Designed miniproteins, single chains, continued (4). Designs and how they scored, part 47

Each design is a single chain, and the fold is of that chain. pLDDT is the mean over its residues in the fold that is shown.

## One batch from the design tools (miniprotein)

Design m13609
Fold by ESMFold2-Fast:
Structure m13609 (fold): chain A 86 residues (1-86)
Amino acid sequence: MEKPSTEELEQYAQKLIAELEPKLASLNPKEQYNLLIAQAFIAAKNGDKDKAEELLQKADELQKQYKIEPDEIIILLINETLKLLK
């Protein structure tokens, strides 16, 4: 399977934010986790490293609390976010 481009990951993250952010109060823990990862990726891509790190910390705490198994696309977003924060 061909790895998605950084641009395709950005489009996915933006779509996920647009879909989930208006529903924030009603999101389940996995949806909240996915939203935090998408927001962290966009923040890192825009050079806001402090915001990206804050969002990743919140996502990590949520993942530990609810034992969330991230989807493959979310793992790819995490990996690209970490590369951008390097």
Scores: mean pLDDT 83

Design m13610
Fold by ESMFold2-Fast:
Structure m13610 (fold): chain A 86 residues (1-86)
Amino acid sequence: GNENINRAVALALRAIGVEVDLALGLISPEEAIREAEEIIREAREIKEKDPDAEPAAEAAIKAAERAKELAEKGLTGEAAREAMLA
């Protein structure tokens, strides 16, 4: 239905926002991973409930997985920086 499609689109935009906020240093890598995992979970639930929402839900999953990968690389970089400053 329209609500599931609208929800999936909102999740895709939220995933893009997580990537942008991470790139700007507005959120931690740990927070970005947590939010990305929540988006993936909600988008998968929508995809299972409503086949019409599948393209939007799949886009949200893909965007959130990308944000998570970038955040995981950020965690590795932060650990390396902390080791240099210690």
Scores: mean pLDDT 80

Design m13611
Fold by ESMFold2-Fast:
Structure m13611 (fold): chain A 140 residues (1-140)
Amino acid sequence: MTEVEKLADEFKDLLTDLVLLSLSASIEQQKIAVEGLREVFNNLKQTADYASKVIPDMKPRIDQKVKETEEQLEKIEKKIKEGVRPSKEEWESLGNSIGELIDLLVRAAQKNPDLKEKVEKTLRQNIEILRKTIEEVKRL
């Protein structure tokens, strides 16, 4: 198992924990969760854009997954802003899309050494964001 794969597994475990916490959470807790996921997604999107430029063969798959993930995140953000709880299916769908985006970035990192370093850095940053977000949700 490579360092990138270990970081991806750790990220996905934390993502799953945050999604599960969000399902039973208050609207205020869900707001904290979605703000954390937005920050995570913004970091992933920057790395995905770079990966698409460096590995053109992966561009269509990466761009599509980024778009799908952003649309799902925007739907959840809108519901929370309107005081409406997103469904279980909406939270799980967002978690799955972020996880699939991570899998694409790990695959891209295996093809390019410079991209490997960038993906590892982004995963470490996002792991810290997820841990902080989970702690903030649990504090309420």
Scores: mean pLDDT 91

Design m13612
Fold by ESMFold2-Fast:
Structure m13612 (fold): chain A 55 residues (1-55)
Amino acid sequence: RRRRLRLVRDELLAGRVTEATVAEIAFGLGFDSQSHFSRAFKAEFGVSPSDLLRA
């Protein structure tokens, strides 16, 4: 999961993933919800996926 979270971060930074697809990625990684995924992502990288998309 941590390796896949890093790949998602890199895709978000490259502008290849939108907020609309973040939920699909979260469920694909086995998270119960986008909120649970966002929390795990923030714990790993210090920022949420939404925050990263807006950077």
Scores: mean pLDDT 68

Design m13613
Fold by ESMFold2-Fast:
Structure m13613 (fold): chain A 88 residues (1-88)
Amino acid sequence: MEHLAKALEAYAAGDYLTAERHFTLAIIASDDATARAILELMLEWRNEVSPGEEEELARARALIDGLVAQRPAVAAALAEAEAEEAAE
């Protein structure tokens, strides 16, 4: 979970671009259960920093299942994009 640790460090330092990159990589590199846990954690943090409506939270939780299910396709696309970016 190297990417998760780096994401948390960057987020704490206020480097949100680096945090976003490493959170995305952590989600992509994780199994479905871990990816779901990371998405739930991010949702909880968002609600703590900027409290959302109850309906927004319920909708976001429902979307987590869909996001986790789409993760293999997103993982493949991001792996190709990262490989192309690294080749620059």
Scores: mean pLDDT 65

Design m13614
Fold by ESMFold2-Fast:
Structure m13614 (fold): chain A 83 residues (1-83)
Amino acid sequence: MSEEESLQLLIEGLDEVLELRPDDYVAYLRLGEAYLRLGQNEKAIEYYQKAIDILKKKLEKYPDNSGLKSMLKDAEDNIAYAK
């Protein structure tokens, strides 16, 4: 199986995760990474943006959570890289 085929299987699995848990920001971050590896930068940006929206909402409830802040920054950095 090619790397592209393996990434497509990963994307299909993550889509199933999101059907069950539509607010799973980790699944959106992984989709962004998978689409970057496929060179589909516009799709990667869309999924990172979805993760950012969820992370910002969680940070309203947990403003001192360093893990959430780190994930938000990483997603924003990946969007900047994909442009």
Scores: mean pLDDT 85

Design m13615
Fold by ESMFold2-Fast:
Structure m13615 (fold): chain A 90 residues (1-90)
Amino acid sequence: MSELIEEIKKLLEELRKEKDIEKQKEIAEKIIELLRKMMQLVLEKNGIDEELIEYFHEKIYEIEELVEQKDWEGAIEKAEELVKYLEEKY
């Protein structure tokens, strides 16, 4: 878990500094992939919870929508919010 959180935080910082749209999209896709892996690890550790799965899907969908809109700042903020929620709760 800690290594995955560190990797996500590094990618979020890279996304903030990146100016090329194609590279921003690649970094954002990697962040989304790692957030999905984080969800799997939380579910494996704490058991399957339908409400938690629905919450994760909703938050990841919000991030994907912001990425599609090229709102990189909004996508970063939502991803950081999700990571913080998971660190504080689990």
Scores: mean pLDDT 81

Design m13616
Fold by ESMFold2-Fast:
Structure m13616 (fold): chain A 82 residues (1-82)
Amino acid sequence: TLPSDLSDEEVERIIKEALEKGYLTEKGIEFIENSDEDERKFIADVLRGVMDLVEAVDFAIEYSKKHREELLKLQKEREEAR
């Protein structure tokens, strides 16, 4: 297990971002509120990794959605041009 290089400020920032984005359950929030600093650093490191993965998935979804909307627009323009 690699020691977390995260500062206390970075830990709180990561936890806050995860909370604001809805990545935490109510049970998860309660667990974090009752955790010590070492547990919080571990949780923040895991959350950062999860958020990076979610962002990559969200990017793929948004890319696919935009590509589908552009394709539908091209199909509609083709139908209207006749």
Scores: mean pLDDT 72

Design m13617
Fold by ESMFold2-Fast:
Structure m13617 (fold): chain A 73 residues (1-73)
Amino acid sequence: ATPRLSDEVVAAIQRLVDEIRAKADAGYSLEELEATVDRFAEELAKKGYPQDEVDLVRRAGLVAARTLVEKRA
């Protein structure tokens, strides 16, 4: 079975993706969106989230940022 993420991690991914979407719609650059993802991931790490969960959140945010910027091109 595919490993299940905790509801807390799923909620964190949803919050990050929503922020990335809002900023992309506002015309933020890819670099600014990637900086937002990095800052969010660092905050989760400081709160004691496991590294694998932080990496999953970061990956989801980076994929969202790149996909949304490509749609604007």
Scores: mean pLDDT 79

Design m13618
Fold by ESMFold2-Fast:
Structure m13618 (fold): chain A 82 residues (1-82)
Amino acid sequence: DEAVAEELERRWAALPPVERELIEVRFRLEVAKRVGAPQEVIDELERRLAELRSQLTPEQLARVEAFLAELEALRRERLAEL
């Protein structure tokens, strides 16, 4: 558990600030959808996500998508143990 957390923290710290912000906005969007947040909140997060995407290169976007997919796979694996 600690070893996995430390590795994720190291990878997170290595990401450029704009890529980290994109990941944070994506996480907020997922949480907002799961808790049934107002549509206005969801729309605002989606708009910010589009703005951040326009500032990144295709290579940076691919890196963010790969990191998010890895985090989601780990989260699903942990939830299956509950």
Scores: mean pLDDT 76

Design m13619
Fold by ESMFold2-Fast:
Structure m13619 (fold): chain A 117 residues (1-117)
Amino acid sequence: HMEEVLRKLAEALVNLDFDKLKEILTKEFGVSQEEADEIIKLIRDGKTVEALSKLLRILRKAFGKEKPDVSDEEEAKRFIELFQKKYKELLQKYPDKSYHEIKVEALREALLEFLKE
């Protein structure tokens, strides 16, 4: 279940599919319509670190991951570094895949690693 929902989340985020993102946040993670709308607004406004901080908190709660001994901003920045690392590695390993496919896979793998480690 975790891998499927994180794949859908990664696809919605990469595609900026705000309707699908709101559906995933409310239906799969049980967040309010208002909280989902706040996250979408932050993404639309380019406030990536703030949006990601809220999203990672929701994911930690949904999948039972404990909060690390760092600020929400620092956690978000570490996640961005993890995503960038995964993206670069996948670009080298899968030269036959589109940039879009690699970006979705990199984000999904970063989300999985974030929740398991």
Scores: mean pLDDT 85

Design m13620
Fold by ESMFold2-Fast:
Structure m13620 (fold): chain A 83 residues (1-83)
Amino acid sequence: SEEERRERYYRLAIFYAYSDPELALKYVEQALGPEAAEIMREAIEYASKLEDKFKQLSVLQVALNMIRHGKSREEIKEKLEEL
């Protein structure tokens, strides 16, 4: 089903977010749409500036989860900066 395909793309986005961010962004767009992909692009750029790998992974995971739940760009940005 279309819903099952979107869920698969979301899982692929989680898998690739750290190792292949450009591929992950394509999967976010297919799962959640172009606006979600743009918010995730901002989260990836923020994570890339962090020196701690575990903090980078946490930022990426939290961003994807919040985007999936329809949180606003502002809410996501504020939450990521707290990590």
Scores: mean pLDDT 87

Design m13621
Fold by ESMFold2-Fast:
Structure m13621 (fold): chain A 85 residues (1-85)
Amino acid sequence: MAEKLKEEAERIVEEAERELLRLNAEGRSVEGLELLIRGYEEAARLLEEAAKVDPSKREELEEQVERLRQAAEELRQALALERAR
């Protein structure tokens, strides 16, 4: 169960990052950043659940959750500044 949650979280991050690159190429970078932020937040949620199910990987998963949430917050701040100019 925890292993599947971790794999799903990694897949979501990879898809969001790939979609960001595609949208950037199309000149839709704001939409790409919004999708990346959402992807990081969802991945963090799944990893948090995985950490509750698998205590042996709790420290590693909790560190990943913190990094993803911090990255999403930084991207959200950058996006808000970009929109406001």
Scores: mean pLDDT 83

Design m13622
Fold by ESMFold2-Fast:
Structure m13622 (fold): chain A 93 residues (1-93)
Amino acid sequence: MKERLEEVRERFERLQKEADEVAEEASKVILELDKEGRIEESVELSVLLIAVAVARTVAEQALKRGDVEKAEEAIRELEEQIRRLKEKIEELK
């Protein structure tokens, strides 16, 4: 249990850094879409960005509570939301 919690924490730290990088890129793309009047695409990307932020918060809260199973589930969700956001950014290039 203790070793498993440390592994989950390390994975979260890596995903947190990736989430920050993707969020910064997404924010730049959203601003460009807004500038071009592509409102529907800007809103869609904004929703995905919010989903990453929510997933990150859930994972952080689970880790603070020491709930290893919940933290592992939340980290998988965060990874999935990061993947979806990255795919949408590539699609909008």
Scores: mean pLDDT 85

Design m13623
Fold by ESMFold2-Fast:
Structure m13623 (fold): chain A 83 residues (1-83)
Amino acid sequence: MEKEKILETIDEVIAKEEDPEVREKLRELKEAFENNELAEWIERQMEREGLTSDISAEEQAELLKERLVGNYEKKKEAEKAAA
């Protein structure tokens, strides 16, 4: 159920995200997770941007996952603190 939890978290982040560019990026990330193609998705993103990186695709994917989950948890905590 880890993959399903990550996808659900991404969906919630997308629903709360107001920036359409970020939403589009999150949708691509969600599709990559669903298709088990996250590493290939990262490589394609880097090719489109002409980016070079000292970090492996697997490490980049893990950082993106942590950022998505962390942002979702931060938003949930902020909503709880505001209540």
Scores: mean pLDDT 61

Design m13624
Fold by ESMFold2-Fast:
Structure m13624 (fold): chain A 80 residues (1-80)
Amino acid sequence: ALSLEQLKALAEQAIAYLHELKELFEKLNLPKEVLEIVDEIIEKFKQATKAKSKEEFLALFEEAERLAEKMAEMILELLA
């Protein structure tokens, strides 16, 4: 199993990749609503990097996953 420190390191890397994804979405002129949900996902991972326990980390990660699913649904609707 991964330690809390390892999970936090992965969250920091995810934040960097999410910033790159946001820049790509801005270049593609995706709607403001899609950019806003990317910012919400970044914020959840930032909170996760400050988690005091694995339980707190996992709760924040689950919130980020739900936001990522909403983001995917919004993007699929744009392709329809």
Scores: mean pLDDT 87

Design m13625
Fold by ESMFold2-Fast:
Formats: sequence, structure tokens, C-alpha cells
Structure m13625 (fold): chain A 85 residues (1-85)
Amino acid sequence: SDEEIEALLKQLPEELRPLAERLLAKVGTEKKTGREIAAIVRELLPEVPEELHPLLEELIDEFESLGDVELDGLDVLRKLVILSS
């Protein structure tokens, strides 16, 4: 729900919110595999501040490890919150 998305975005550092919104937009409303989500994160790396690259690299590794498991945008946001904490 939009309320759950907003609550998760508020749990992120302000600097990560634009990234989270971009990830959510690219993942869209359809489920994607962990591998597909990892590819989306890799595509965003050049457009993200260098200070956030270690976090994104960890996020890529986590989603790659999930392989063909189907995930949605909320799963991506939850993982980003956990890794940024």
C-alpha cells in the first residue's frame, strides 16, 4: 500500500530516499526475480553518489543470492532499510 511505502521511505536516511523511489519506479508493480532486481540496482550505480556504492553493492549481492525468487517493490524497500540500519 502507499502508506506502507511511505512508512518504509521515512525509515531510510534522507539521502537514500531518492534512490529508494527510483528503485521502486524501476521495479514497478510486477514481481521480478532477485536476479532481475540486482540488474536494476547495477544500472543505477553510475547515477548514485559514490558514498552509497558499498550499500548498493551489498544490495546487489543480496538480490543475486535470491536468484529466481519473485519479489516486489516492498521487498526491495525492506531490504534497503535493513542494510542502511
Scores: mean pLDDT 82

Design m13626
Fold by ESMFold2-Fast:
Structure m13626 (fold): chain A 72 residues (1-72)
Amino acid sequence: SKKKMAELLEKAAEKYAKAGQNDTAAQLYIQAGKLYKSLGDDEKAIELYKKAAKLGNEKQKKEAEENIKKIK
């Protein structure tokens, strides 16, 4: 299910962030955010995009910020 996939991606992102693999974590947060948005959970999607923007490289930060703007 999309919800289970989103939860797994979020948990994977948290694990990679704790390991200092920030770019990998940011990409997984973006993927999880997109799934939460598709489930109608806009608030959760925004929170995950914000986490991605803080951890990711310039490209990932821009993608996360663009996805936030599409919601709000």
Scores: mean pLDDT 87

Design m13627
Fold by ESMFold2-Fast:
Structure m13627 (fold): chain A 125 residues (1-125)
Amino acid sequence: MEIKITESGGGTVKEGGSITLTGTVSGDEEKISGYTFSWWQQQPGKPIKLVAVISSDGSRSAVAPEYEGRFTISLDPEKRQVYLHMSNLKPEDTGTYFFELTESKEPSANPEIVRGEGVEVTVVP
């Protein structure tokens, strides 16, 4: 069975506010356990940036330096959901956010990557 990703939680939010993005993973548990979960930001005319990453068991996580203290990543293993909680939002946080699974259990020159369709977040004054 193929791994499927469903994303939710985007929208328009005021500066200084908070929003939570949810990535839901479905498919074979044995396959999913071999992946690392991440959130990426894309803005027009800019390179795609890693926001946060978490292991499939939730034991290891990291948030990129530019988002530290404002964003957190967490996992609900029972629901198979990964949350990006975004707080103290700034206009610069506006962009499309992609939930991504990257094969990480076995080292590979060409790891399998499964990416969602993207969730839009707009931060307004």
Scores: mean pLDDT 82

Design m13628
Fold by ESMFold2-Fast:
Structure m13628 (fold): chain A 95 residues (1-95)
Amino acid sequence: MVLSEEQKKQLQQILATTIPQLRQLINQQRFDDAIALLEQMVRQLSTILKDDAQRQELTRLALELARALYQRDQAAALAQLNRIEAFLQELISQE
C-alpha cells in the first residue's frame, strides 16, 4: 500500500524528531523517559499506519525495544531502535 503524502510527512517528522530523541534518552540511560516516549510514538504510529501487517510489525519491534529498555540494556535498546528506524524508512521508500 502506498502511503499518502500526509502519512509520509508524519513518518518523516517522527524519523527527524522522535527517533533522535529516543536515541539521546537511551544514550543518557534515561530508560524510564525512553519507555514513555516509545509508548507515545507507538500510539501516534498506530493512527498513521492503516495496514494490519504494518501495525503488527510495529508492535513486535516496539515490544522488543521495550524489553531492552526494561532490562536497562543500552546496547540492545540502540540495536532495536535502529530496527524501528529502518522499518519506518522502508515504509517511506515504498512507491
Scores: mean pLDDT 85

Design m13629
Fold by ESMFold2-Fast:
Structure m13629 (fold): chain A 70 residues (1-70)
Amino acid sequence: SELDYIIEIVEDLLEKASKYYSPEEAKEKAKELIEHVRKTLEEKGYPKEKIEEVVERIEKIAKELIEKSE
């Protein structure tokens, strides 16, 4: 689905951020990506509940990737 594709792209970007940046910088990049995804999904007309579900999934992925880079 389009949402799964967006999550996959964001996960790839977060993996790169965790490798190229410090954990603190990677956290800031994750926050920027989450806000960008939220805005993009709102512009595409997704319901707020679905946007929050996607955001929560991305936040979990970011936490796991940053924890592994430690």
Scores: mean pLDDT 79

Design m13630
Fold by ESMFold2-Fast:
Structure m13630 (fold): chain A 73 residues (1-73)
Amino acid sequence: MEELEELARRLEEELEPLREAILAAPQSVFDELAEKRLEEYRELAERANAGDLEAAKRALELLYEVALELAKA
């Protein structure tokens, strides 16, 4: 659990300076990323809820990747 909390904290800190860019991203980019990533995220979240810490870490990394793509759009 501690490793997951540390990862989440680091990712949140890295995304803070990108917050305005993420919020300014076009709706079309949100829609495209949702179509591409939502199913993968759901599968990882289900495994994480079952106690798979590696799935939980991958889910956080996936959200971080999505946030970076939104920030550069």
Scores: mean pLDDT 78

Design m13631
Fold by ESMFold2-Fast:
Structure m13631 (fold): chain A 92 residues (1-92)
Amino acid sequence: MENIEKAVEEAEKFLRETAEKLGPEIQPLADKVIEKLREAAETGREGAKEASKAVQQFIDEARKLYGEEGGKLAEEAASKVANAIAQILLDR
C-alpha cells in the first residue's frame, strides 16, 4: 500500500539519519527497527508490537551509549516510527 510505504520510508530515512549522528554502535539496532517496521507494514498489529519493542531497545541503547542527548535524538526518531505504526494500524 503506497501511503503506508511512504510513511515507512520517511520513518526509515529519519531513523538512519539519527543513527548516523549518534554513531556506528547504534546502527544494528536502527536496522532492526527498520526491519520490524517493514514487517509491521505487512502483518499489522503483530508486527507493530515487535516494531514498538525494537524502538524501545533503540532508545534505551542510545541513552546508554551516548547519554541523555543520544536518548533524546533516539526518542525523536522513535516518534516518526510511532507515526508510521499508527498509519499502518489506521489502514486496517
Scores: mean pLDDT 81

Design m13632
Fold by ESMFold2-Fast:
Structure m13632 (fold): chain A 72 residues (1-72)
Amino acid sequence: LQASLALAEQWRAQRLDQTVMSAEEVAKAAVEKMGLSQEEAERIGERHVKLSDVNKAFRRLAIDVDIDLGRR
């Protein structure tokens, strides 16, 4: 969770915080490019969307958050 938050922060710099890609698009890319199973690819896509959604919420609702756990 903390590592995922740190990764999301890094993704913001690459415009991934507002990801245009849906979970389905991410899953499709994983299957086509990496040959992953459909279920594994769907799981990756869901995780990607979850992180992006949380990241968007923090940006809008808690720009200046006092989250010691997520940053320390």
Scores: mean pLDDT 53

Design m13633
Fold by ESMFold2-Fast:
Structure m13633 (fold): chain A 61 residues (1-61)
Amino acid sequence: GEAVLADALRNDAGVAAIAHDLSKESGLSPAEAAEVVRRAYEETGGDLTAAARRAREILLG
């Protein structure tokens, strides 16, 4: 459905944006940062904002 499509596009763009920022802050490649963000996204139950905070803790904390 439309909601599922919009959510998938937002998730893809959100993960990419967070991974890009974390790549620049941590010195990891965008692909490595994206892997950490994806794991954090799974751990937080699909919350991009919580995933961003969790990924920052893993990479920068």
Scores: mean pLDDT 73

Design m13634
Fold by ESMFold2-Fast:
Structure m13634 (fold): chain A 56 residues (1-56)
Amino acid sequence: SRALGIRLASHDTGLSRAQLSRIARARTDEELRAIAEELGISVELARGVKEGIHLL
């Protein structure tokens, strides 16, 4: 489930629910890169988190 995915991602990455929501809403790699730079994480981590939140 999405809620479970967000909770697991928060535990694994230390990111807040608000930060995870921003990653989940990113529609392009450019948006994802901008969010990753703002949060101080790698684009690869942000991409993995986004995929993990969908859990499908």
Scores: mean pLDDT 68

Design m13635
Fold by ESMFold2-Fast:
Structure m13635 (fold): chain A 69 residues (1-69)
Amino acid sequence: MEEIERRLEEEIERVNRELARRQAAWKAQVAANPDMPVTQQTAGALLIVGEAVDEIIRLRQEARRRLAE
């Protein structure tokens, strides 16, 4: 059980690092296109965060499934 929890924490840290890289890339795209509407800037930022949240939910579901076995 502790091993499953540790692996889940390691995978979440990986997702957090990927999130930081995607946020940096999006910020660079916004800087390269200063005429981009604020609504599009916000939508892009929210999409990146939403994808990270979905991945964390998926990882937690996999961990719970394994614990139920």
Scores: mean pLDDT 82

Design m13636
Fold by ESMFold2-Fast:
Structure m13636 (fold): chain A 81 residues (1-81)
Amino acid sequence: MKLPEDGEEYVVIRIEAHSAADAERVLIALQSFPGVKDVRRLSETRVGATVYEEKLPEVLKMLDALRSLIKRVSFEKRIVE
């Protein structure tokens, strides 16, 4: 019955794509994925998103399927709130 009710866990991720077109494809995939919020294009080749920690493994599997479009994935921070 003791749950972390005082906050929700999120992971802020940053994705660098090989091109602007690849970044747009990654952005669209993230926007359509349940458990992802605040999907933003940070630059022509960079996309940022906030992922619920519970959904992180599923998001990582989706990103691995798109690995040919992705130059780098970085975890910026983990938020507990």
Scores: mean pLDDT 75

Design m13637
Fold by ESMFold2-Fast:
Structure m13637 (fold): chain A 93 residues (1-93)
Amino acid sequence: SKEEIEQKARDFLADLLRNLGDEEAAEKVRKMTVEEASRIALEVAEKHGLPRLNLVALRAFSEVLLKKIENPDLTEEEIRKLAREVQERYLAE
């Protein structure tokens, strides 16, 4: 369901934040929308000095995840295509 995808998304972002050592942000994102949680995860990753390529990957992951929530019927192949297109867009100068 949409709710299950959203819960898994928040849990993934919370785990990422815990791994970066930000327990407060991890707890906070569990109570947010996936869009808000993605924004906070990006801000914390930037604060902790993650390389640009990792930040681009996180942005692409978040955008594709939001599209999957909007359309749960997206196949793995369609998700991979979207992820590549989003990464190419964010890597453009």
Scores: mean pLDDT 79

Design m13638
Fold by ESMFold2-Fast:
Structure m13638 (fold): chain A 64 residues (1-64)
Amino acid sequence: MEERPLWDLVAEKALEINPDADPEEVQAVARRLVGAGVYPPGFDPSLPLDERLEQLARYVLSQL
């Protein structure tokens, strides 16, 4: 695929932040939350992509 879904990029970023996390759990949570459009309180969609990915990745890790 030429473009990856946002939840997949978030899952990859989460594993960069916490490499000890279970990749399958991280992917499942990212798909459930980010794939469904569920974002953390204070999420700013105007941030650059890398900053948005870090914010969403930290949220996903907090929901494990």
Scores: mean pLDDT 79

Design m13639
Fold by ESMFold2-Fast:
Structure m13639 (fold): chain A 95 residues (1-95)
Amino acid sequence: SGGLRRAAYNKAMQVVNRILLELVRRGEYNTDLASKILEAGRRVGDEMVEEGIDPDKVSDKEIAERILEVLKEILNEEDYELVKEAIERVLKEQS
């Protein structure tokens, strides 16, 4: 059943899109950074499916924290801190 995998990917990609929009708003968007954030979102989607996490029961905050953990491994320190600040702003605006 592709339904659960699709739902997990859609949920992760919604958070990714909000992060990318915040980077655009800040004038900090670039194609390489966006590609890495999209890769992190795909990895988080896969992790949710593998762990049997229900995408309807996971918060945007939990998904963003999982994305940030992946990004810590694939971004340099400067880009990581920049994206971390964007994620913190996105999460604050949804509160």
Scores: mean pLDDT 85

Design m13640
Fold by ESMFold2-Fast:
Structure m13640 (fold): chain A 110 residues (1-110)
Amino acid sequence: SKKEELLRLAEELLELARKLGMEILKHSENILKGIGTTLRLIGLGLDVVLAAERYARGVNPEQALEDIRRAARELIRIAQEILETSDNPEIQKLARELIELAQRVLELLE
């Protein structure tokens, strides 16, 4: 179902956000900035999962969809910024995968 697909994509998005954040932290010359970016990525991924769960349960579904769209768009923005500023191939790969998955989440909500 659309709800099951959304939950699956949300969980995959959180895992990709976590992987990207951890890879950034591993290669960060500024540890505090790296931690900040990692926490932002994980937090936004978690926001998508929690909102997808609310939507699946029928709890304020219109607001839940808007929360998913907002968090997914912010993940795309951050990942695009990371892609423009990083020369690390693994970070670039994870950022592209995160953008593609977040776009798929947004398309599912059209």
Scores: mean pLDDT 90

Design m13641
Fold by ESMFold2-Fast:
Structure m13641 (fold): chain A 65 residues (1-65)
Amino acid sequence: SRVEEAAKKVIEESEGKVKHYAELVLKRVEEGFSDEDVLQGLKEALANGAEGGAKEAAEKILELT
């Protein structure tokens, strides 16, 4: 999926908390969540004030999808 490819790219290009949160996004796709559901969850996290590595990972994945 596009979200799987984006998450893998962020994992390869990132370290620490950003990589950790990108790995959590990849796990959601592996658990059977649709790309639409995962992207909606990332948008909601940003709207609800996600910060630091969580914000950066969400923004990078959304930019790649």
Scores: mean pLDDT 86

Design m13642
Fold by ESMFold2-Fast:
Structure m13642 (fold): chain A 68 residues (1-68)
Amino acid sequence: MREKALEAIKKKDYETLAKILSEVTGLEWTPELVKSAMKVINITYEDKYGKKLSDEEAAKIILDAVLA
């Protein structure tokens, strides 16, 4: 599961990532929701730590939070 999600993140395949997140959480994730969550994480991380995240880094943070 994690391996396949990481591959999807690297390929910018947010459709596959959204499907994996939906299966893990039992909630409906869309590619648009994943992208919105990535934007929120990036803004929050920049505000708290002064560091801009890449899309890949932001997506990995979502995955880690969901799989925790």
Scores: mean pLDDT 80

